# Designs tried in a protein design run: designed miniproteins, single chains, continued (3). Part 84

Each design is a single chain, and the fold is of that chain. pLDDT is the mean over its residues in the fold that is shown.

## One batch from the design tools (miniprotein)

Design m10908
Fold by ESMFold2-Fast:
Structure m10908 (fold): chain A 110 residues (1-110)
Amino acid sequence: APLFAKEVYRQEFIRALKEGLSPAEAARRGAEAGKEVLDKYIPNPKLRAKTKADLEAEAAEVESMTPEQLIENIKKNLEKVLSNPEMTDEEKEQAKKRAEELIKRIKELA
C-alpha cells in the first residue's frame, strides 16, 4: 500500500485534533484526505481500492474506541516502534513526539 497515503492520514488526523475535532471526526477527515491523494496519484484502480479499504478500516477502528482505549492503543503502538531495532533514533523520536501530541489532544477532548 502507498505509504504516502497513510502519512497524509496521520498528518490530517493531527491537524484536525488541533482544530478541536473529536478523534472520530479527525480519523474520518484523515481517511478522506488519504483517499483523495490516492485518486490523484495512483492510476491502478485495484491498488487504490485496497488502500482506501485499509484507510477506512483504520478510521473505523478509531471511531469504535473510547478515549481511554485509543490512548492505550497509541501507547502500545509507540512501544512497538521504540522496541524495533530497524527504526532509526530520529524515527523513534518523531513517533514519540507524535504519540505524545495525540494523547494530549485526546485528553483535552475527553
Scores: mean pLDDT 79

Design m10909
Fold by ESMFold2-Fast:
Structure m10909 (fold): chain A 81 residues (1-81)
Amino acid sequence: SKAEEILAEGLALRDAGVAPEDIVARMLELGRRLEASADELLRALLTVLTAMHRAGEISQAEADALLRRATAEIAALEAER
């Protein structure tokens, strides 16, 4: 699925030590190229951010801020359709 491909990209970037904000940006860009739905993008992003928070790589506040920013960007893209 598109969600699985976007999730795999996010997890690979995390393993490579890419900064959390850049991981989110790359996942959003891949989702745009794949024409993924908002639901597919949000599920993949939530999975990656939850995994990073549980591993102590990001704070809850950072995870929440990244998710809010991503949600706003996805909503803006949907409004253009």
Scores: mean pLDDT 85

Design m10910
Fold by ESMFold2-Fast:
Structure m10910 (fold): chain A 94 residues (1-94)
Amino acid sequence: SVREELQELLAELQEELKRAEEILKKLEENPKVSEKDKKLARGVVEQLRQQIALLQEALANNADEETLQALNAQARAVLENAKKIIEKLEKKLK
């Protein structure tokens, strides 16, 4: 069901948020990392937090199927984008 898919996406978003927060901490502590890259990482962390909150609210409030389908598409896009950006930023720590 879409609700089960959203529960799985919520878990994946929470895992990616933990990873993104760890990478952000390392980027913030590194004076050689550009402010642009630090801002990009902060943006990804904030977007993940907002998406997690939206999914939690929709699931808790028994949102309708149309709302859940829209959130499923949005959550997958946010997760894919976050993974790509955080992977690229992590390489700058090496």
Scores: mean pLDDT 89

Design m10911
Fold by ESMFold2-Fast:
Structure m10911 (fold): chain A 100 residues (1-100)
Amino acid sequence: MEEEKKKEKEEKMKEILLKTVKIFEEKLKELVKKGEISEEDYERLVEALRLYATKSGPEATAEAEALAREAAEKLTEEAKEAMEEAVAAQKPEADKLAAE
């Protein structure tokens, strides 16, 4: 079994996820400047996304979802679109890695 190659692919996927989080983080900063989201909501969303990207346990996923839900209650449609846009920006790289 190619254990090393599997770990290498997992590390690359993790990097793609972290890049997606960073793009979303930048988009959320724009929404904070517009007054659509508070700084507190921004910090909660970024932390939830980082937990999702860096932790793999089911407890970590549940915590990230709970934090994201609390922040999402104050989210505008623009913030949701920013999330979709960030995911779409990294999709070609993720698809390329998945095709390997």
Scores: mean pLDDT 62

Design m10912
Fold by ESMFold2-Fast:
Structure m10912 (fold): chain A 86 residues (1-86)
Amino acid sequence: SAERARLLALAERLRRLRRMIEEGKLDPSVMTPEIIEAMENRDFEALKQGLERMLQEWGFSPEQARYAADQLVELFKKRLEEEEKK
């Protein structure tokens, strides 16, 4: 049914989010074009807002989405710093 398909899609998105956190990297395949553009431009404010919106659409509360978005942005910054050092 449609309900089952939506729940399976949400579960897959949550697995990808967990992998991003565990591996310390952002996966562009689960992100909107707006978020990808913010990442490419290193616009951390736009990235945070895009991630907050995306996570709320995934079913997180506004508070949970803000917290998770902040963690993902810091993770992205750390990864960029590590790449720039090479």
Scores: mean pLDDT 73

Design m10913
Fold by ESMFold2-Fast:
Structure m10913 (fold): chain A 70 residues (1-70)
Amino acid sequence: AAERGRQLAEEARRAAEEAVKAIQAGDYATARQHLDRVQQYIAELERLGFTEVAAELREERDKLVAEALA
């Protein structure tokens, strides 16, 4: 259980990083796809009961997107 949570959180962070790169490149279609993947990982973490980690990842995602769009 804990190992799966760590793997999902790591995949979510990688997808968020790729979304930021796409935003910075002006490729909003690719950014949308990566952000959808982040949301899927967050939803899976919530389904498995890792609600605190999921909340932290949502906050991190929102900050990264806001900074990339500034």
Scores: mean pLDDT 83

Design m10914
Fold by ESMFold2-Fast:
Structure m10914 (fold): chain A 86 residues (1-86)
Amino acid sequence: SQREALERALEHLRKALDAVRAGDTSAAVAHLSQAKEALGELSDEALRQAVTAEIDRALAAIAAGDYDSAAAHLERAIALLEEALA
């Protein structure tokens, strides 16, 4: 269901944020990949695009070693999905 896809994406984004904060970049990238997979099941194209954009910015920040920026982008992605579930 759409709700289950939102909840799975949100769970993986939260785990990615925890991994970034712990300095575990490989775990962060793996969870972001799983979040994108769950987002692919969403029919809300605007929400999918907005969350995917924040994930892509977080991935770019991780690659640059800017973990504070990566965390900020993941917090925005999480907020978008939490609003969709409210």
Scores: mean pLDDT 90

Design m10915
Fold by ESMFold2-Fast:
Order: C-alpha cells, then structure tokens, then sequence
Structure m10915 (fold): chain A 64 residues (1-64)
C-alpha cells in the first residue's frame, strides 16, 4: 500500500474528494484537515498525482 498526503490551497469540497476517489487504484482515504486528505492506494499511482494537480492541489508520497 502507498500513502499520499494531498493538500489544497482551499477547503476540500465533496466534489474534489469524489474525483480523487474515482481514480483507479485508490482504496481509501482519511481527512486530516479541511485542506488535507490522506489517500491510500494499492501501489504507486501517477494518475492520482495528475488528478490532484488538475484539481489545483499537491500530492506527496509519505512513509509511516
């Protein structure tokens, strides 16, 4: 499993979150703050990173 910390310059809308969850290989999420969500994928996911950039955010792979 791979974890991505996704950050937006504005509060995450339900629509933004739904678009992230539609990305193939996304298996879960956890809201961290109004502007930050942790997205869980089955493997490294370049399409998620592209979708986050499309929505105006940034995605960082994190290790726990």
Amino acid sequence: MVYYKVTFPKPITPEDLIELLKVEGVIGYQLLSPREVLIITDKENPKLIEKVKELGGKAEKVDF
Scores: mean pLDDT 83

Design m10916
Fold by ESMFold2-Fast:
Structure m10916 (fold): chain A 81 residues (1-81)
Amino acid sequence: SELEEAEKALEILEEAVRNKESPEEVLERLKTLDQSNPIVKGVIDAVEDIKRTAKTEEEILEKLRFLASLLRKEIEELRKQ
Protein backbone atom coordinates (compact mmCIF):
# COMPACT_ATOMS: atom_id res chain seq x y z
CA SER A 1 0.00 0.00 0.00
CA GLU A 2 1.04 3.64 -0.42
CA LEU A 3 1.04 4.11 3.37
CA GLU A 4 3.26 1.03 3.96
CA GLU A 5 5.86 2.27 1.41
CA ALA A 6 5.81 5.76 3.02
CA GLU A 7 6.37 4.16 6.46
CA LYS A 8 9.34 2.18 5.06
CA ALA A 9 10.80 5.43 3.67
CA LEU A 10 10.48 7.02 7.14
CA GLU A 11 12.22 4.01 8.75
CA ILE A 12 15.12 4.39 6.26
CA LEU A 13 15.46 8.12 7.06
CA GLU A 14 15.30 7.58 10.85
CA GLU A 15 17.91 4.78 10.67
CA ALA A 16 20.12 6.98 8.44
CA VAL A 17 20.06 9.75 11.09
CA ARG A 18 20.89 7.27 13.89
CA ASN A 19 23.73 5.62 11.90
CA LYS A 20 25.02 8.87 10.30
CA GLU A 21 24.64 7.35 6.83
CA SER A 22 25.74 9.18 3.66
CA PRO A 23 23.09 10.54 1.24
CA GLU A 24 24.31 7.92 -1.28
CA GLU A 25 23.58 5.06 1.17
CA VAL A 26 20.13 6.54 1.93
CA LEU A 27 19.32 6.87 -1.80
CA GLU A 28 20.35 3.24 -2.50
CA ARG A 29 17.91 2.00 0.18
CA LEU A 30 15.09 4.40 -0.82
CA LYS A 31 15.39 3.29 -4.48
CA THR A 32 14.49 -0.29 -3.42
CA LEU A 33 10.99 1.05 -2.56
CA ASP A 34 8.06 1.51 -4.96
CA GLN A 35 8.97 4.72 -6.82
CA SER A 36 5.47 4.92 -8.37
CA ASN A 37 4.41 6.10 -4.88
CA PRO A 38 4.52 9.94 -5.01
CA ILE A 39 5.63 10.18 -1.34
CA VAL A 40 8.56 7.80 -1.98
CA LYS A 41 9.52 9.75 -5.14
CA GLY A 42 9.27 13.05 -3.20
CA VAL A 43 11.54 11.70 -0.44
CA ILE A 44 14.09 10.48 -3.04
CA ASP A 45 14.06 13.92 -4.73
CA ALA A 46 14.52 15.64 -1.34
CA VAL A 47 17.51 13.42 -0.41
CA GLU A 48 19.07 14.05 -3.87
CA ASP A 49 18.67 17.80 -3.16
CA ILE A 50 20.34 17.37 0.27
CA LYS A 51 23.23 15.54 -1.48
CA ARG A 52 23.66 18.48 -3.92
CA THR A 53 23.31 21.37 -1.43
CA ALA A 54 24.63 20.18 1.96
CA LYS A 55 28.34 20.89 2.58
CA THR A 56 28.94 19.12 5.92
CA GLU A 57 27.95 15.87 7.65
CA GLU A 58 26.17 17.95 10.34
CA GLU A 59 24.11 19.81 7.70
CA ILE A 60 23.22 16.48 6.01
CA LEU A 61 22.02 15.01 9.32
CA GLU A 62 20.01 18.16 10.20
CA LYS A 63 18.29 18.14 6.78
CA LEU A 64 17.58 14.37 6.95
CA ARG A 65 16.12 14.81 10.47
CA PHE A 66 13.89 17.64 9.20
CA LEU A 67 12.76 15.54 6.19
CA ALA A 68 11.94 12.62 8.54
CA SER A 69 9.86 15.00 10.71
CA LEU A 70 7.88 16.22 7.66
CA LEU A 71 7.29 12.65 6.44
CA ARG A 72 6.13 11.54 9.92
CA LYS A 73 3.50 14.34 9.92
CA GLU A 74 2.33 13.38 6.41
CA ILE A 75 1.99 9.70 7.44
CA GLU A 76 -0.02 10.68 10.55
CA GLU A 77 -2.39 12.77 8.37
CA LEU A 78 -2.82 9.88 5.89
CA ARG A 79 -3.71 7.48 8.76
CA LYS A 80 -6.58 9.81 9.80
CA GLN A 81 -8.19 9.66 6.32
Scores: mean pLDDT 85

Design m10917
Fold by ESMFold2-Fast:
Structure m10917 (fold): chain A 70 residues (1-70)
Amino acid sequence: MKITDEDKEILARLEANRDKLDPETQARFDEIVAKAKADPNGEISKEDFEELKRLAAALDQYEADQARVA
């Protein structure tokens, strides 16, 4: 499976829109990124990857909410 491409896409999207995330969500994202940087291979665990997907879904919800309020 194309895990490396999808993994990098999710990370790039969250990093680009980090300022739109709730402070708690930003802290969680920072924790996962720090863990990945601390790993010699730069790999993300499946559990952390699932968390990243959940954070991306939260970003999608935030953008939808902002579109309805504007």
Scores: mean pLDDT 70

Design m10918
Fold by ESMFold2-Fast:
Structure m10918 (fold): chain A 66 residues (1-66)
Amino acid sequence: SAALQEELNRLGRELTSQFEGELAEEVERLLVKLYLQNSDEELLAILKEALTLKGEEALRFLKSQL
C-alpha cells in the first residue's frame, strides 16, 4: 500500500540520517538490497529493529539480514 511504502521511506531516511559520508552511502545500498530481497512487511520489521540499535551494531544487524 502507499501508506506502507511511505512508512518504509520514512524509517529508511531516519536510519540513514544517523550515519554520515561513506557510511550513509553503505546503509543506503544495504536498504536497496533488503528492499529487493524482502516483502514490504518483512522490511518494515527489519527497519524497526535496526532503529532500536545504534552505529556499528545497526550496520552489523542490517548486513546479517542479507
Scores: mean pLDDT 85

Design m10919
Fold by ESMFold2-Fast:
Structure m10919 (fold): chain A 82 residues (1-82)
Amino acid sequence: SSFEKNIDELIKRAEELLKEAQEMGNEEAVRHAQQAIEDFKKAKEYYKKDPNNRENTIKFVAYTLRAIGHLLEAELLLEKKK
């Protein structure tokens, strides 16, 4: 599915940011990148569950949005340290 593929690409981006944050010693960016990875993985788990269960759909959306927030915060922190 397009959503699963998009989440996998975002997880890969978060993993790249995690590596960059670790190499730069930016502990705050490391935490945000790790949370983004965890939340995207949770989003993927709920997406793969029964889509007729509204709770699974709400959790999928909530974890996805939270993960995007952490991803963007990691990117912002690394941008400021250039």
Scores: mean pLDDT 85

Design m10920
Fold by ESMFold2-Fast:
Structure m10920 (fold): chain A 89 residues (1-89)
Amino acid sequence: MFEENLKKFLEKAEEAEKKGDYKTAAEYLAAIGAGLAYRGRYEEAAKYAERAKELAKKGDPSLLPAIEAVLLGAQGREEEARKLAEELE
């Protein structure tokens, strides 16, 4: 089920970005990053978290601390990544 949810969230993030809803796109990309980091897929998690960071700067900079938590998770801080993934379910 994770791979199906990953694809669904990516599609929703891309749709939101096309609509100019950068906040929603950043939230979905951050959730993808958190879920990947929680599963030890750190390289992929970092890529999605960096994309979320760029979109958050355009749509809602208040998301930056949460996205930074995902980046820390991608660096092996799994507990912080898990908390973010649970919040953005």
Scores: mean pLDDT 75

Design m10921
Fold by ESMFold2-Fast:
Structure m10921 (fold): chain A 73 residues (1-73)
Amino acid sequence: DSLFREMLLNQALLWANKYGPEKALERMKKLLDDWVKKGYISKEEAYRLLAEIAEKLGLTDVAEQYRKEADSL
């Protein structure tokens, strides 16, 4: 839902402030990949969230790649 999404985006921004945007995205990807493996969210939901996170971090090309991957599922 929107509250959970906002919490994830805020977490990514906090990690970006400490480690930079690429490292923040890498950490978020590992977290979301683990959640998919455990069945907490779908692969499509994970890729859509990664696209939104990448866009928020200014990684526009990476965001487009994740959107394409989500749309192919």
Scores: mean pLDDT 85

Design m10922
Fold by ESMFold2-Fast:
Structure m10922 (fold): chain A 91 residues (1-91)
Amino acid sequence: IERLLDLAQVLARLGGVLGAMELLKKAQDMGASNHEIAEALRQSAESVLDTARKTAAIYARTDAAKAQSQLEGGQELADLLREEAARIEAA
């Protein structure tokens, strides 16, 4: 179970949010608690936002539109992960 949660966090950091969510659902089916899955999703959301901010900072000097796109994409993915965490924790 912990191996699937760790892999899900790695996939989220690489922008594989859908893959991470699939693995977290498998972990839930294998007996991981809703709280553990929700916490892993929240940590993945923070990692996605941190990566987006760092990437945006690189682009900000050369392409403000790309910088903004990175921030928007990161926020959208982080919001999706947080919404799924809240849904699982409430279940």
Scores: mean pLDDT 73

Design m10923
Fold by ESMFold2-Fast:
Structure m10923 (fold): chain A 87 residues (1-87)
Amino acid sequence: PELYRPGPALRAVLESVGETRPTYTLAEIYRALLEYVRKNRLGSPEDGNVIDLSGTPLGELFGADSLDLNDFTPAMQAALAQSTRVP
């Protein structure tokens, strides 16, 4: 499996959900980011597919104030470009 060493912005989000390991798989990062969304109750009550990221470290990571959950995986992959892939 491919491993990633998180960049500073991703590291801040991961640490907020108790993740302090040096490297992660893509699936582990995905689960941790979804945990962040659930823990901080970022889901829109009017549209369950949209999350409010304004003022959050996750919003800083994605460079957006809101995100459609259908775009979550490509947004996460784009954010991983700021992280180092480990062989």
Scores: mean pLDDT 74

Design m10924
Fold by ESMFold2-Fast:
Structure m10924 (fold): chain A 59 residues (1-59)
Amino acid sequence: MDEKLKEYARKAFSSVIDRAFMKEKGIEPPNTEEEKKREEEFRAALDEFDKLVIELLKK
């Protein structure tokens, strides 16, 4: 469980850093399947992280 939390957090963190870096450089991310896939992985990582935390808090 700890390993999964770190994996999900790492994916979410990586996505945030990438988006911030591109925006600061003035690079507009393309509306492509690759970008959509990345957004889905980011959302999935956050969702799984949140669910794991809730599961731990409940028990």
Scores: mean pLDDT 66

Design m10925
Fold by ESMFold2-Fast:
Order: C-alpha cells, then structure tokens, then sequence
Structure m10925 (fold): chain A 83 residues (1-83)
C-alpha cells in the first residue's frame, strides 16, 4: 500500500498538473511555453512511473496524467503559434 508521503506526493503532482494547464493557457512568450512544455513532459513521466509502482492510486493519477497531457498539447499549440 502507498505510504502517507506517497499519497501526499500524488496529490501535489496532481495540483502541479492543474497549475501547468492554467499556465499553458496564459503563456504569452515562446520561452514561457517551452518551459511549461518541458515541465509537463517531466511531470507526465513522474506520474506514469508512480502509477506503475502504486496501482491503488490509479484513479487519482489517471486524472493527473490527463491534465499533464492537456498541458503538453496547449504548450505545443502556443509554441507553434509563436514560431
């Protein structure tokens, strides 16, 4: 079973994913969009690794993964618009 610290990490990563979606929607510069993309890709990898280790957290982590993927898509769209 996941520890309290591991559950707290899953919650923190989920909140970060929500924040990255909001930041991606509001990104005004190429530098901001590229920074968001890099962190969202790193976050997605962390979430997938955590889901593999703690399948009991799958419902929470699946929602966080969807948010991280949304942040990646939005950041990529912003980058394409600015190039």
Amino acid sequence: APTREEVARAIALTLEAIGLVLEAERAKTLEEAEKILKRAEELLKELEEMKEKYPELADLLDKAIELAEKAIKLAKEKIEEMK
Scores: mean pLDDT 86

Design m10926
Fold by ESMFold2-Fast:
Structure m10926 (fold): chain A 83 residues (1-83)
Amino acid sequence: MPTGAEGAKKGAEAGKKGDAKKALEYLQLASLSAEKEGKYRASASAGTGVVGTAVGLSLGDEKFAAEMGAKGGEAGYKAALEE
């Protein structure tokens, strides 16, 4: 399993490439890994990215979903490095 930081970074990269589904998968793993690591701010940021990406996908807006995934992944990665 990737670390919270690794998962968030990969989620951000997938989102930037427009792969909303892959971004969602990495952000779910990042949120769980960060929580296990005690990095609650990183877990919350990745979790917010999961929600935004899932909402975008449910609306059929894959571009919006990918952008939300990228944003959540970037926030989660920065938070994980600061914690």
Scores: mean pLDDT 82

Design m10927
Fold by ESMFold2-Fast:
Order: C-alpha cells, then sequence, then structure tokens
Structure m10927 (fold): chain A 65 residues (1-65)
C-alpha cells in the first residue's frame, strides 16, 4: 500500500540519519531494504529497523561491514 511504502521510506530515512547506510529497492513488486552496520551498536539498531521493515511487508537484510 502507499502508506506501507511511505513508512518503509521513513525507516530508511531514520537509518540514514542515524549514520547507517541503507539501500531500498523494489523488485517484482516486493520492497527490499539492505542495512549496513559497522559497530555492534549499529548492528543492534540495524536489526531493530529490519524487524520493523519486515512487519511492514518488506524483505530486510542486515550486512555487517
Amino acid sequence: SDIDRAMLDLVAAVGRTLGLRVEIEEVDGKIRITIYAKTPEQLKLAEDLAKIARKLGAEAKVVEL
């Protein structure tokens, strides 16, 4: 839905504001978010954001750098 997409864009914006690299893409009508984390604190935050994205119907992947 338009609201779900707007909320996912907000999740990506929040992550980027907090210093995370976040990529959002749409493939075959499915939204995918990739969140990159450099520190243990960033990893925990990335996992929390990924959980929210999954509840909004997106695929979410966390990558440790």
Scores: mean pLDDT 84

Design m10928
Fold by ESMFold2-Fast:
Structure m10928 (fold): chain A 72 residues (1-72)
Amino acid sequence: VSVREQTIAMFRFLAIATEVDLAIKRNLPIPKEELERMIEELKEAREVSTDPKIQAKIDEVIKRVEELLKKV
C-alpha cells in the first residue's frame, strides 16, 4: 500500500468521522443508504491503513455508524 493511498484513505475517514460527529451532536438524521455507504468506505479505509492506531479509530467510527443504522 502506497503512502498516497494511505493519505487518501485517511482524508476519507476524517470526512466521514466529522459528518457522523456533527450529525450526532446536532441530532440530524442520516439516510440509511448514506450510512451503508459510510460503512463500506470506512471498511475500505481500514484495509488500506497499516497503522493500528488509525485502524482502531476507524473501527470506533464504524461502531457509531452501526448504532445510527439501528435507529432507522
Scores: mean pLDDT 79

Design m10929
Fold by ESMFold2-Fast:
Structure m10929 (fold): chain A 78 residues (1-78)
Amino acid sequence: LTEEEREQLDVEVKIAFAEIILAISKLDPDLKTRLEGYKKAQKLAEEILAEHPDNQDARRVLEEAKRNIKKVEEELKK
């Protein structure tokens, strides 16, 4: 793999990992652990967008993570 190919693969792997974290976190019955998972997905998406601001998959993951974080934080207030 060339350096450019490795960079592209790293981005794709990070996106896939963030998507998996979101999916697993949605199934977690513990709201605190669920929130931690969503924050991890948000951080990964933000890291990708810092280097690749036009990456639509990373933007989608970030938006989904932010929505889910807000919902869990609202639940934790009760």
Scores: mean pLDDT 82

Design m10930
Fold by ESMFold2-Fast:
Structure m10930 (fold): chain A 68 residues (1-68)
Amino acid sequence: MEELKRRSEELAKEQEKRIKEQGFTEEIAQETLERMSRLAEEAHAAGYRVAIVPVPGTLAVRLEIRPA
């Protein structure tokens, strides 16, 4: 669980950085969604609950990973 949370945070930070540097683009949105989808599948396979939530003050999103 902790590793999955760290990976989610890293994806959110990378998305925020790219949005701040390049602006919000369809390619950034698609890449982030694909990577988060894969992480969500891993979390579901491990028996965790997952939701996609916004990062406050940004256009970025992150995964909220909760124990079942």
Scores: mean pLDDT 74

Design m10931
Fold by ESMFold2-Fast:
Structure m10931 (fold): chain A 74 residues (1-74)
Amino acid sequence: SHMARRAERSALLAAALERLAPLARQIKQTGSDEVVAEAEALIRALLAAVTSLSRAEADRLIDGTEAQLRAMIA
């Protein structure tokens, strides 16, 4: 169902963040702008890949996750 699809996508975004946590730590350790850019590109690609819903629904899911993504990169 539509609601189940939204829950699955929310869980997928959370799982993607968990997988990207080691990259955030590497950025903190090395301070490399190149690694930061690579991590950002990967995150954008993952977010794009999980959307097949209406734009508004996708934007809401992404916005809810964006603060966590920015915290990991900062």
Scores: mean pLDDT 60

Design m10932
Fold by ESMFold2-Fast:
Structure m10932 (fold): chain A 88 residues (1-88)
Amino acid sequence: SKEELQKKINELRKVLEKLEAEYDSTRAEIARVQKELERMLADPNASPEEIAELQRRLDVLQRRYDALEGRINEVKEKIEKLESELKK
């Protein structure tokens, strides 16, 4: 039914909102870690061990960011498909 389709769309929109919030939060964290890493790389007295730890943290955050982007795109595609079904 159209009512069941609308309910599914509303549920997916809530999922999308949460994923987009996590995506924005992860992007902000990546920016903070990148800025700190750039600061340390510009400092000749910076700890190589601390630089390596920031690089590892950045890698983990970038993988999370890519995974969130994939999930967001999948949810958006599902919403568009269901919205197309509602227009029939």
Scores: mean pLDDT 89

Design m10933
Fold by ESMFold2-Fast:
Structure m10933 (fold): chain A 71 residues (1-71)
Amino acid sequence: GRERLFAELDRELPLIVATMYAVIAKREAERKGEPFDREKVIEEITRLLTKHLGVSEEEARRIAQEVVDSL
């Protein structure tokens, strides 16, 4: 059934959201001619994932770091 797909999507949603945020943050920094603040973006993604998606702080930080390092 589709329930398994939704469970997998729910597991992947934090990574998708983190990636979109990181890409937008990088583009905004480039537009403003500002250096990309890696640590600030990691903290912002971590807060977004914990506050809005209920991800643990430890897991959210790991996802945020992985995403930013993949840019």
Scores: mean pLDDT 80

Design m10934
Fold by ESMFold2-Fast:
Structure m10934 (fold): chain A 84 residues (1-84)
Amino acid sequence: MELSDDEIDALEQAALHLALSVSEERAEELNRLLQEARKDPEALAQVAALMREFLARAQTASPAEREALFDEFLARVREIVAAA
């Protein structure tokens, strides 16, 4: 499914806001990975889908579960960017 640039930007802002609630270091890493993903349209689409999935899961998660979910999300984003 193709997302608009506005939808991707909204997802990025929401994901970075949640990342900052976990740690500044994780938010900085996410921002770097998002910049790399933007260089490849396929990678960007996969990362956008993961952001949507992560944000939906985070809504029902406890603070401890949110940290674990965010670490899972970062690991998957790293794999997508490395493959691009």
Scores: mean pLDDT 77

Design m10935
Fold by ESMFold2-Fast:
Order: sequence, then C-alpha cells, then structure tokens
Structure m10935 (fold): chain A 75 residues (1-75)
Amino acid sequence: MEEKLEEALERLLEAAKKHPDDVEQIVFEGDRIAAELEDPELRRKLYEAVTIMVRLLKEGKSPEEAYEEAKKFLK
C-alpha cells in the first residue's frame, strides 16, 4: 500500500473514533485529506475508502472494523 494512503486511512480511523455516530465527519476528513493529495489515483482510492467506511459505520460496524475492510480493499 502507498504510504500516503496508509496515513490517510489512519486519519479516517481517528475521525471515525471521535465521531462514531456522525458519518459526515468521515466524509469531511476525506475531503480535507484529498486536498493534500496531488495524485488523482490516490484521491480516487481515498474516496473509495471513505465510501466503504461510511457504509460499514451506517451498518453498525465499529470504526476499527470499517478501517480493516477499507485496508483490505486498497491492498
């Protein structure tokens, strides 16, 4: 996995842990990280990870479970 993408996923995990009942905060964190990424392919993968994490959190999965599934998808 690209190092910048791994760091991005960890930032999404921390946002989810701080706001487990507010999935919009994960989307907002994703947008902030995307603005820092110059590679359009990394931005695309980041938004895929955000989509996976939001879906799983809405399904009642923990932030840690959502993070692990996003990591598996991006490998």
Scores: mean pLDDT 81

Design m10936
Fold by ESMFold2-Fast:
Structure m10936 (fold): chain A 81 residues (1-81)
Amino acid sequence: SMEEKIEEIIEEVIELAKKNPEDIEGILKFALEKLSELSPEDQFKAAQELGKRLVEEKLLTEEQAKRLMHEILSEVEKKRK
């Protein structure tokens, strides 16, 4: 299902972040590559869930997660045009 695919992508990004929490740029690039497989609407939903999970897992601060989510959504909007 789409929900299972979104969860799989989120788990893959979380595992990458656990290995390299200082590499915010690497996390962003990996998330964008994985999310590109989804529709723009599902990319938005997945990005919000990912940001929340990164903060809950203590991998990113709330400010870092907010910036990451903003950058992901900005890239999604650029590709939608």
Scores: mean pLDDT 78

Design m10937
Fold by ESMFold2-Fast:
Structure m10937 (fold): chain A 87 residues (1-87)
Amino acid sequence: SPLEEAERLASRLVYAATLYAQTGDPRYRAAADAARERLRSLLPELPEELQALVEGMLAAYDAGDLATLRALHDRFHALVRELRAQA
């Protein structure tokens, strides 16, 4: 589902961006950029509340703000759990 793919990609983005910040290895930047592009393409398929969080995560990544990226990712996981409980 788009929701499951978005959750997996959001985790990949955070993981790859963190490793890139720690190592400077361009392979992690490439992985993070790929996750970013796919998440952007999934935005119209997500509930509006998740769209806002994902847009914030992508903006934080583009700004190199890992602290904001991680905080928004935690909120994303919490909201995904709430939406699954309603289904």
Scores: mean pLDDT 87

Design m10938
Fold by ESMFold2-Fast:
Structure m10938 (fold): chain A 76 residues (1-76)
Amino acid sequence: SSLQDAVARALDERFGDPGRLVTVSEIASVVVESGVPVSEQQVIDAIKEKYGVKDEKEYITVSQGRDAVQDYLASL
């Protein structure tokens, strides 16, 4: 979808390397800045549900963050 494409582009432009470790909160900020109609908390909760992370300060790969957000957007 166009929203999934926007998320993928924004994450690639900000971080570059899909294996790069970033915080859950950094993924959430980039996704919201991309203009998709989700809150940072919705993104954080989607990542927590998929990977079992405890809070937004934990590190995940850019690829993991992208996959969680894309799965969430596909569920809507």
Scores: mean pLDDT 87

Design m10939
Fold by ESMFold2-Fast:
Structure m10939 (fold): chain A 94 residues (1-94)
Amino acid sequence: MEERLERLVREIGRLLEEHPDLPAEELVELILELIESHGFKLSPRFRELLAEVLLLKLPEPAEVLVQDLRVILRQYLLDEEAAIEILEYELANR
C-alpha cells in the first residue's frame, strides 16, 4: 500500500503541474478518478467530502495539496470514520 500511495501522490502532483489552466471542478474530477484508478475504493460519503475539500485547497501550492492528500488517504485506509471527521473539520474551518 505505501508504494501505491506514493505513486498516486506523485501522479496527482504531475497532474497539477501539467494542467494549471483546467477549471477547479474538472481538476477535482480527474484527481478523484486517479485515486480510484490506483485501487482506492472510496465510499460515496468520503468521495463527496473529499471533492469539496479539494475545491477549497486547489488555490494552494501543489506541494501542500499533495502532502494533505497523502495524510488523508493514509488515514482513510486505516479508519474511514476518522478520515471523514478530518474532511468535515476542513470544510467547517476554510
Scores: mean pLDDT 81

Design m10940
Fold by ESMFold2-Fast:
Structure m10940 (fold): chain A 92 residues (1-92)
Amino acid sequence: SMKEKIEKATEEAIKAIENGDIEKAKQYVDEVFNLAKEAIRKGDFEAGEAGLEGLERIQRVAKELGKDEVALHAGIQLGLLRIVYSVERLSR
């Protein structure tokens, strides 16, 4: 399912952060964002919510571990995804 793909990408992002692999972490942040955005646009708000929760968790873990570049990237994507979620939810 889309939710399972988003959850897997979230876990891979966190593993990359813990391993100090900044570029890989950013790639998985982008994957979570793109999968969640696609899900929301198709009306899968449960998968969209998993993406929002995933990006919030990634941002928090990155901040806690001092990975500022990943935290900033995740924070920007989270803000954009919140806008997509709100607009699509209100239009349905």
Scores: mean pLDDT 90

Design m10941
Fold by ESMFold2-Fast:
Structure m10941 (fold): chain A 76 residues (1-76)
Amino acid sequence: SSLIDKIIETARARFEHLARLLEADPARAEAVREAGRRFISAMEANRSDLEKVEEIAREAEAWIERVLAELAAERA
């Protein structure tokens, strides 16, 4: 598998993990899965451009970290 395949697979796994952490709130879990689908779709559309895929992956990670920070604040 290519480096791009590994980046996309990692992003997919992280969004699914985050959705599972939010499974007690189905609407919020679905919002996470929808965001994941959009980021993955954007990476797939740019498969011939590694720099663009890495940029989208960084944006996806920032989105995930924001939701995790919000979740941590809600549990405090």
Scores: mean pLDDT 88

Design m10942
Fold by ESMFold2-Fast:
Structure m10942 (fold): chain A 60 residues (1-60)
Amino acid sequence: IDEKEVTEALARMGFSVAGKEVPEGTPEEQLELAKKYLSKKDEDRKKAAETNPEMLKGVE
């Protein structure tokens, strides 16, 4: 697993090299955490929009 990819994934979670505390563990563990978090976030957003698309149309 590429260290750059792990760092980018953590940054997308809100953990940056220069910012927040990076979760301790192996690069594989950090990447798995990032994927889990991003997957849940992305799926939740998509599901909300898909389940109630009127919120996008009506609110604007």
Scores: mean pLDDT 59

Design m10943
Fold by ESMFold2-Fast:
Structure m10943 (fold): chain A 75 residues (1-75)
Amino acid sequence: MISEEQAIETAETVVRNVEALAEAARSGNPAATAAAGIMAVAAELAAENSTDEEVRERALEAAERLRRAVREGLA
């Protein structure tokens, strides 16, 4: 199993990457827009499979943020 220390570092890295990816997608970068769409689907699936309410809420928030960035990037 991954250590708690590694799990925390991974979670922080994921949050930073979601924010960076959303910004890149918003700027109209096609590769970032595609990646943001894929990540939004992954976050939605994580929310559906999570029994932890906090994890579920955070995953849905990330998915919504990525979906919004994709829409703005395609406009």
Scores: mean pLDDT 73

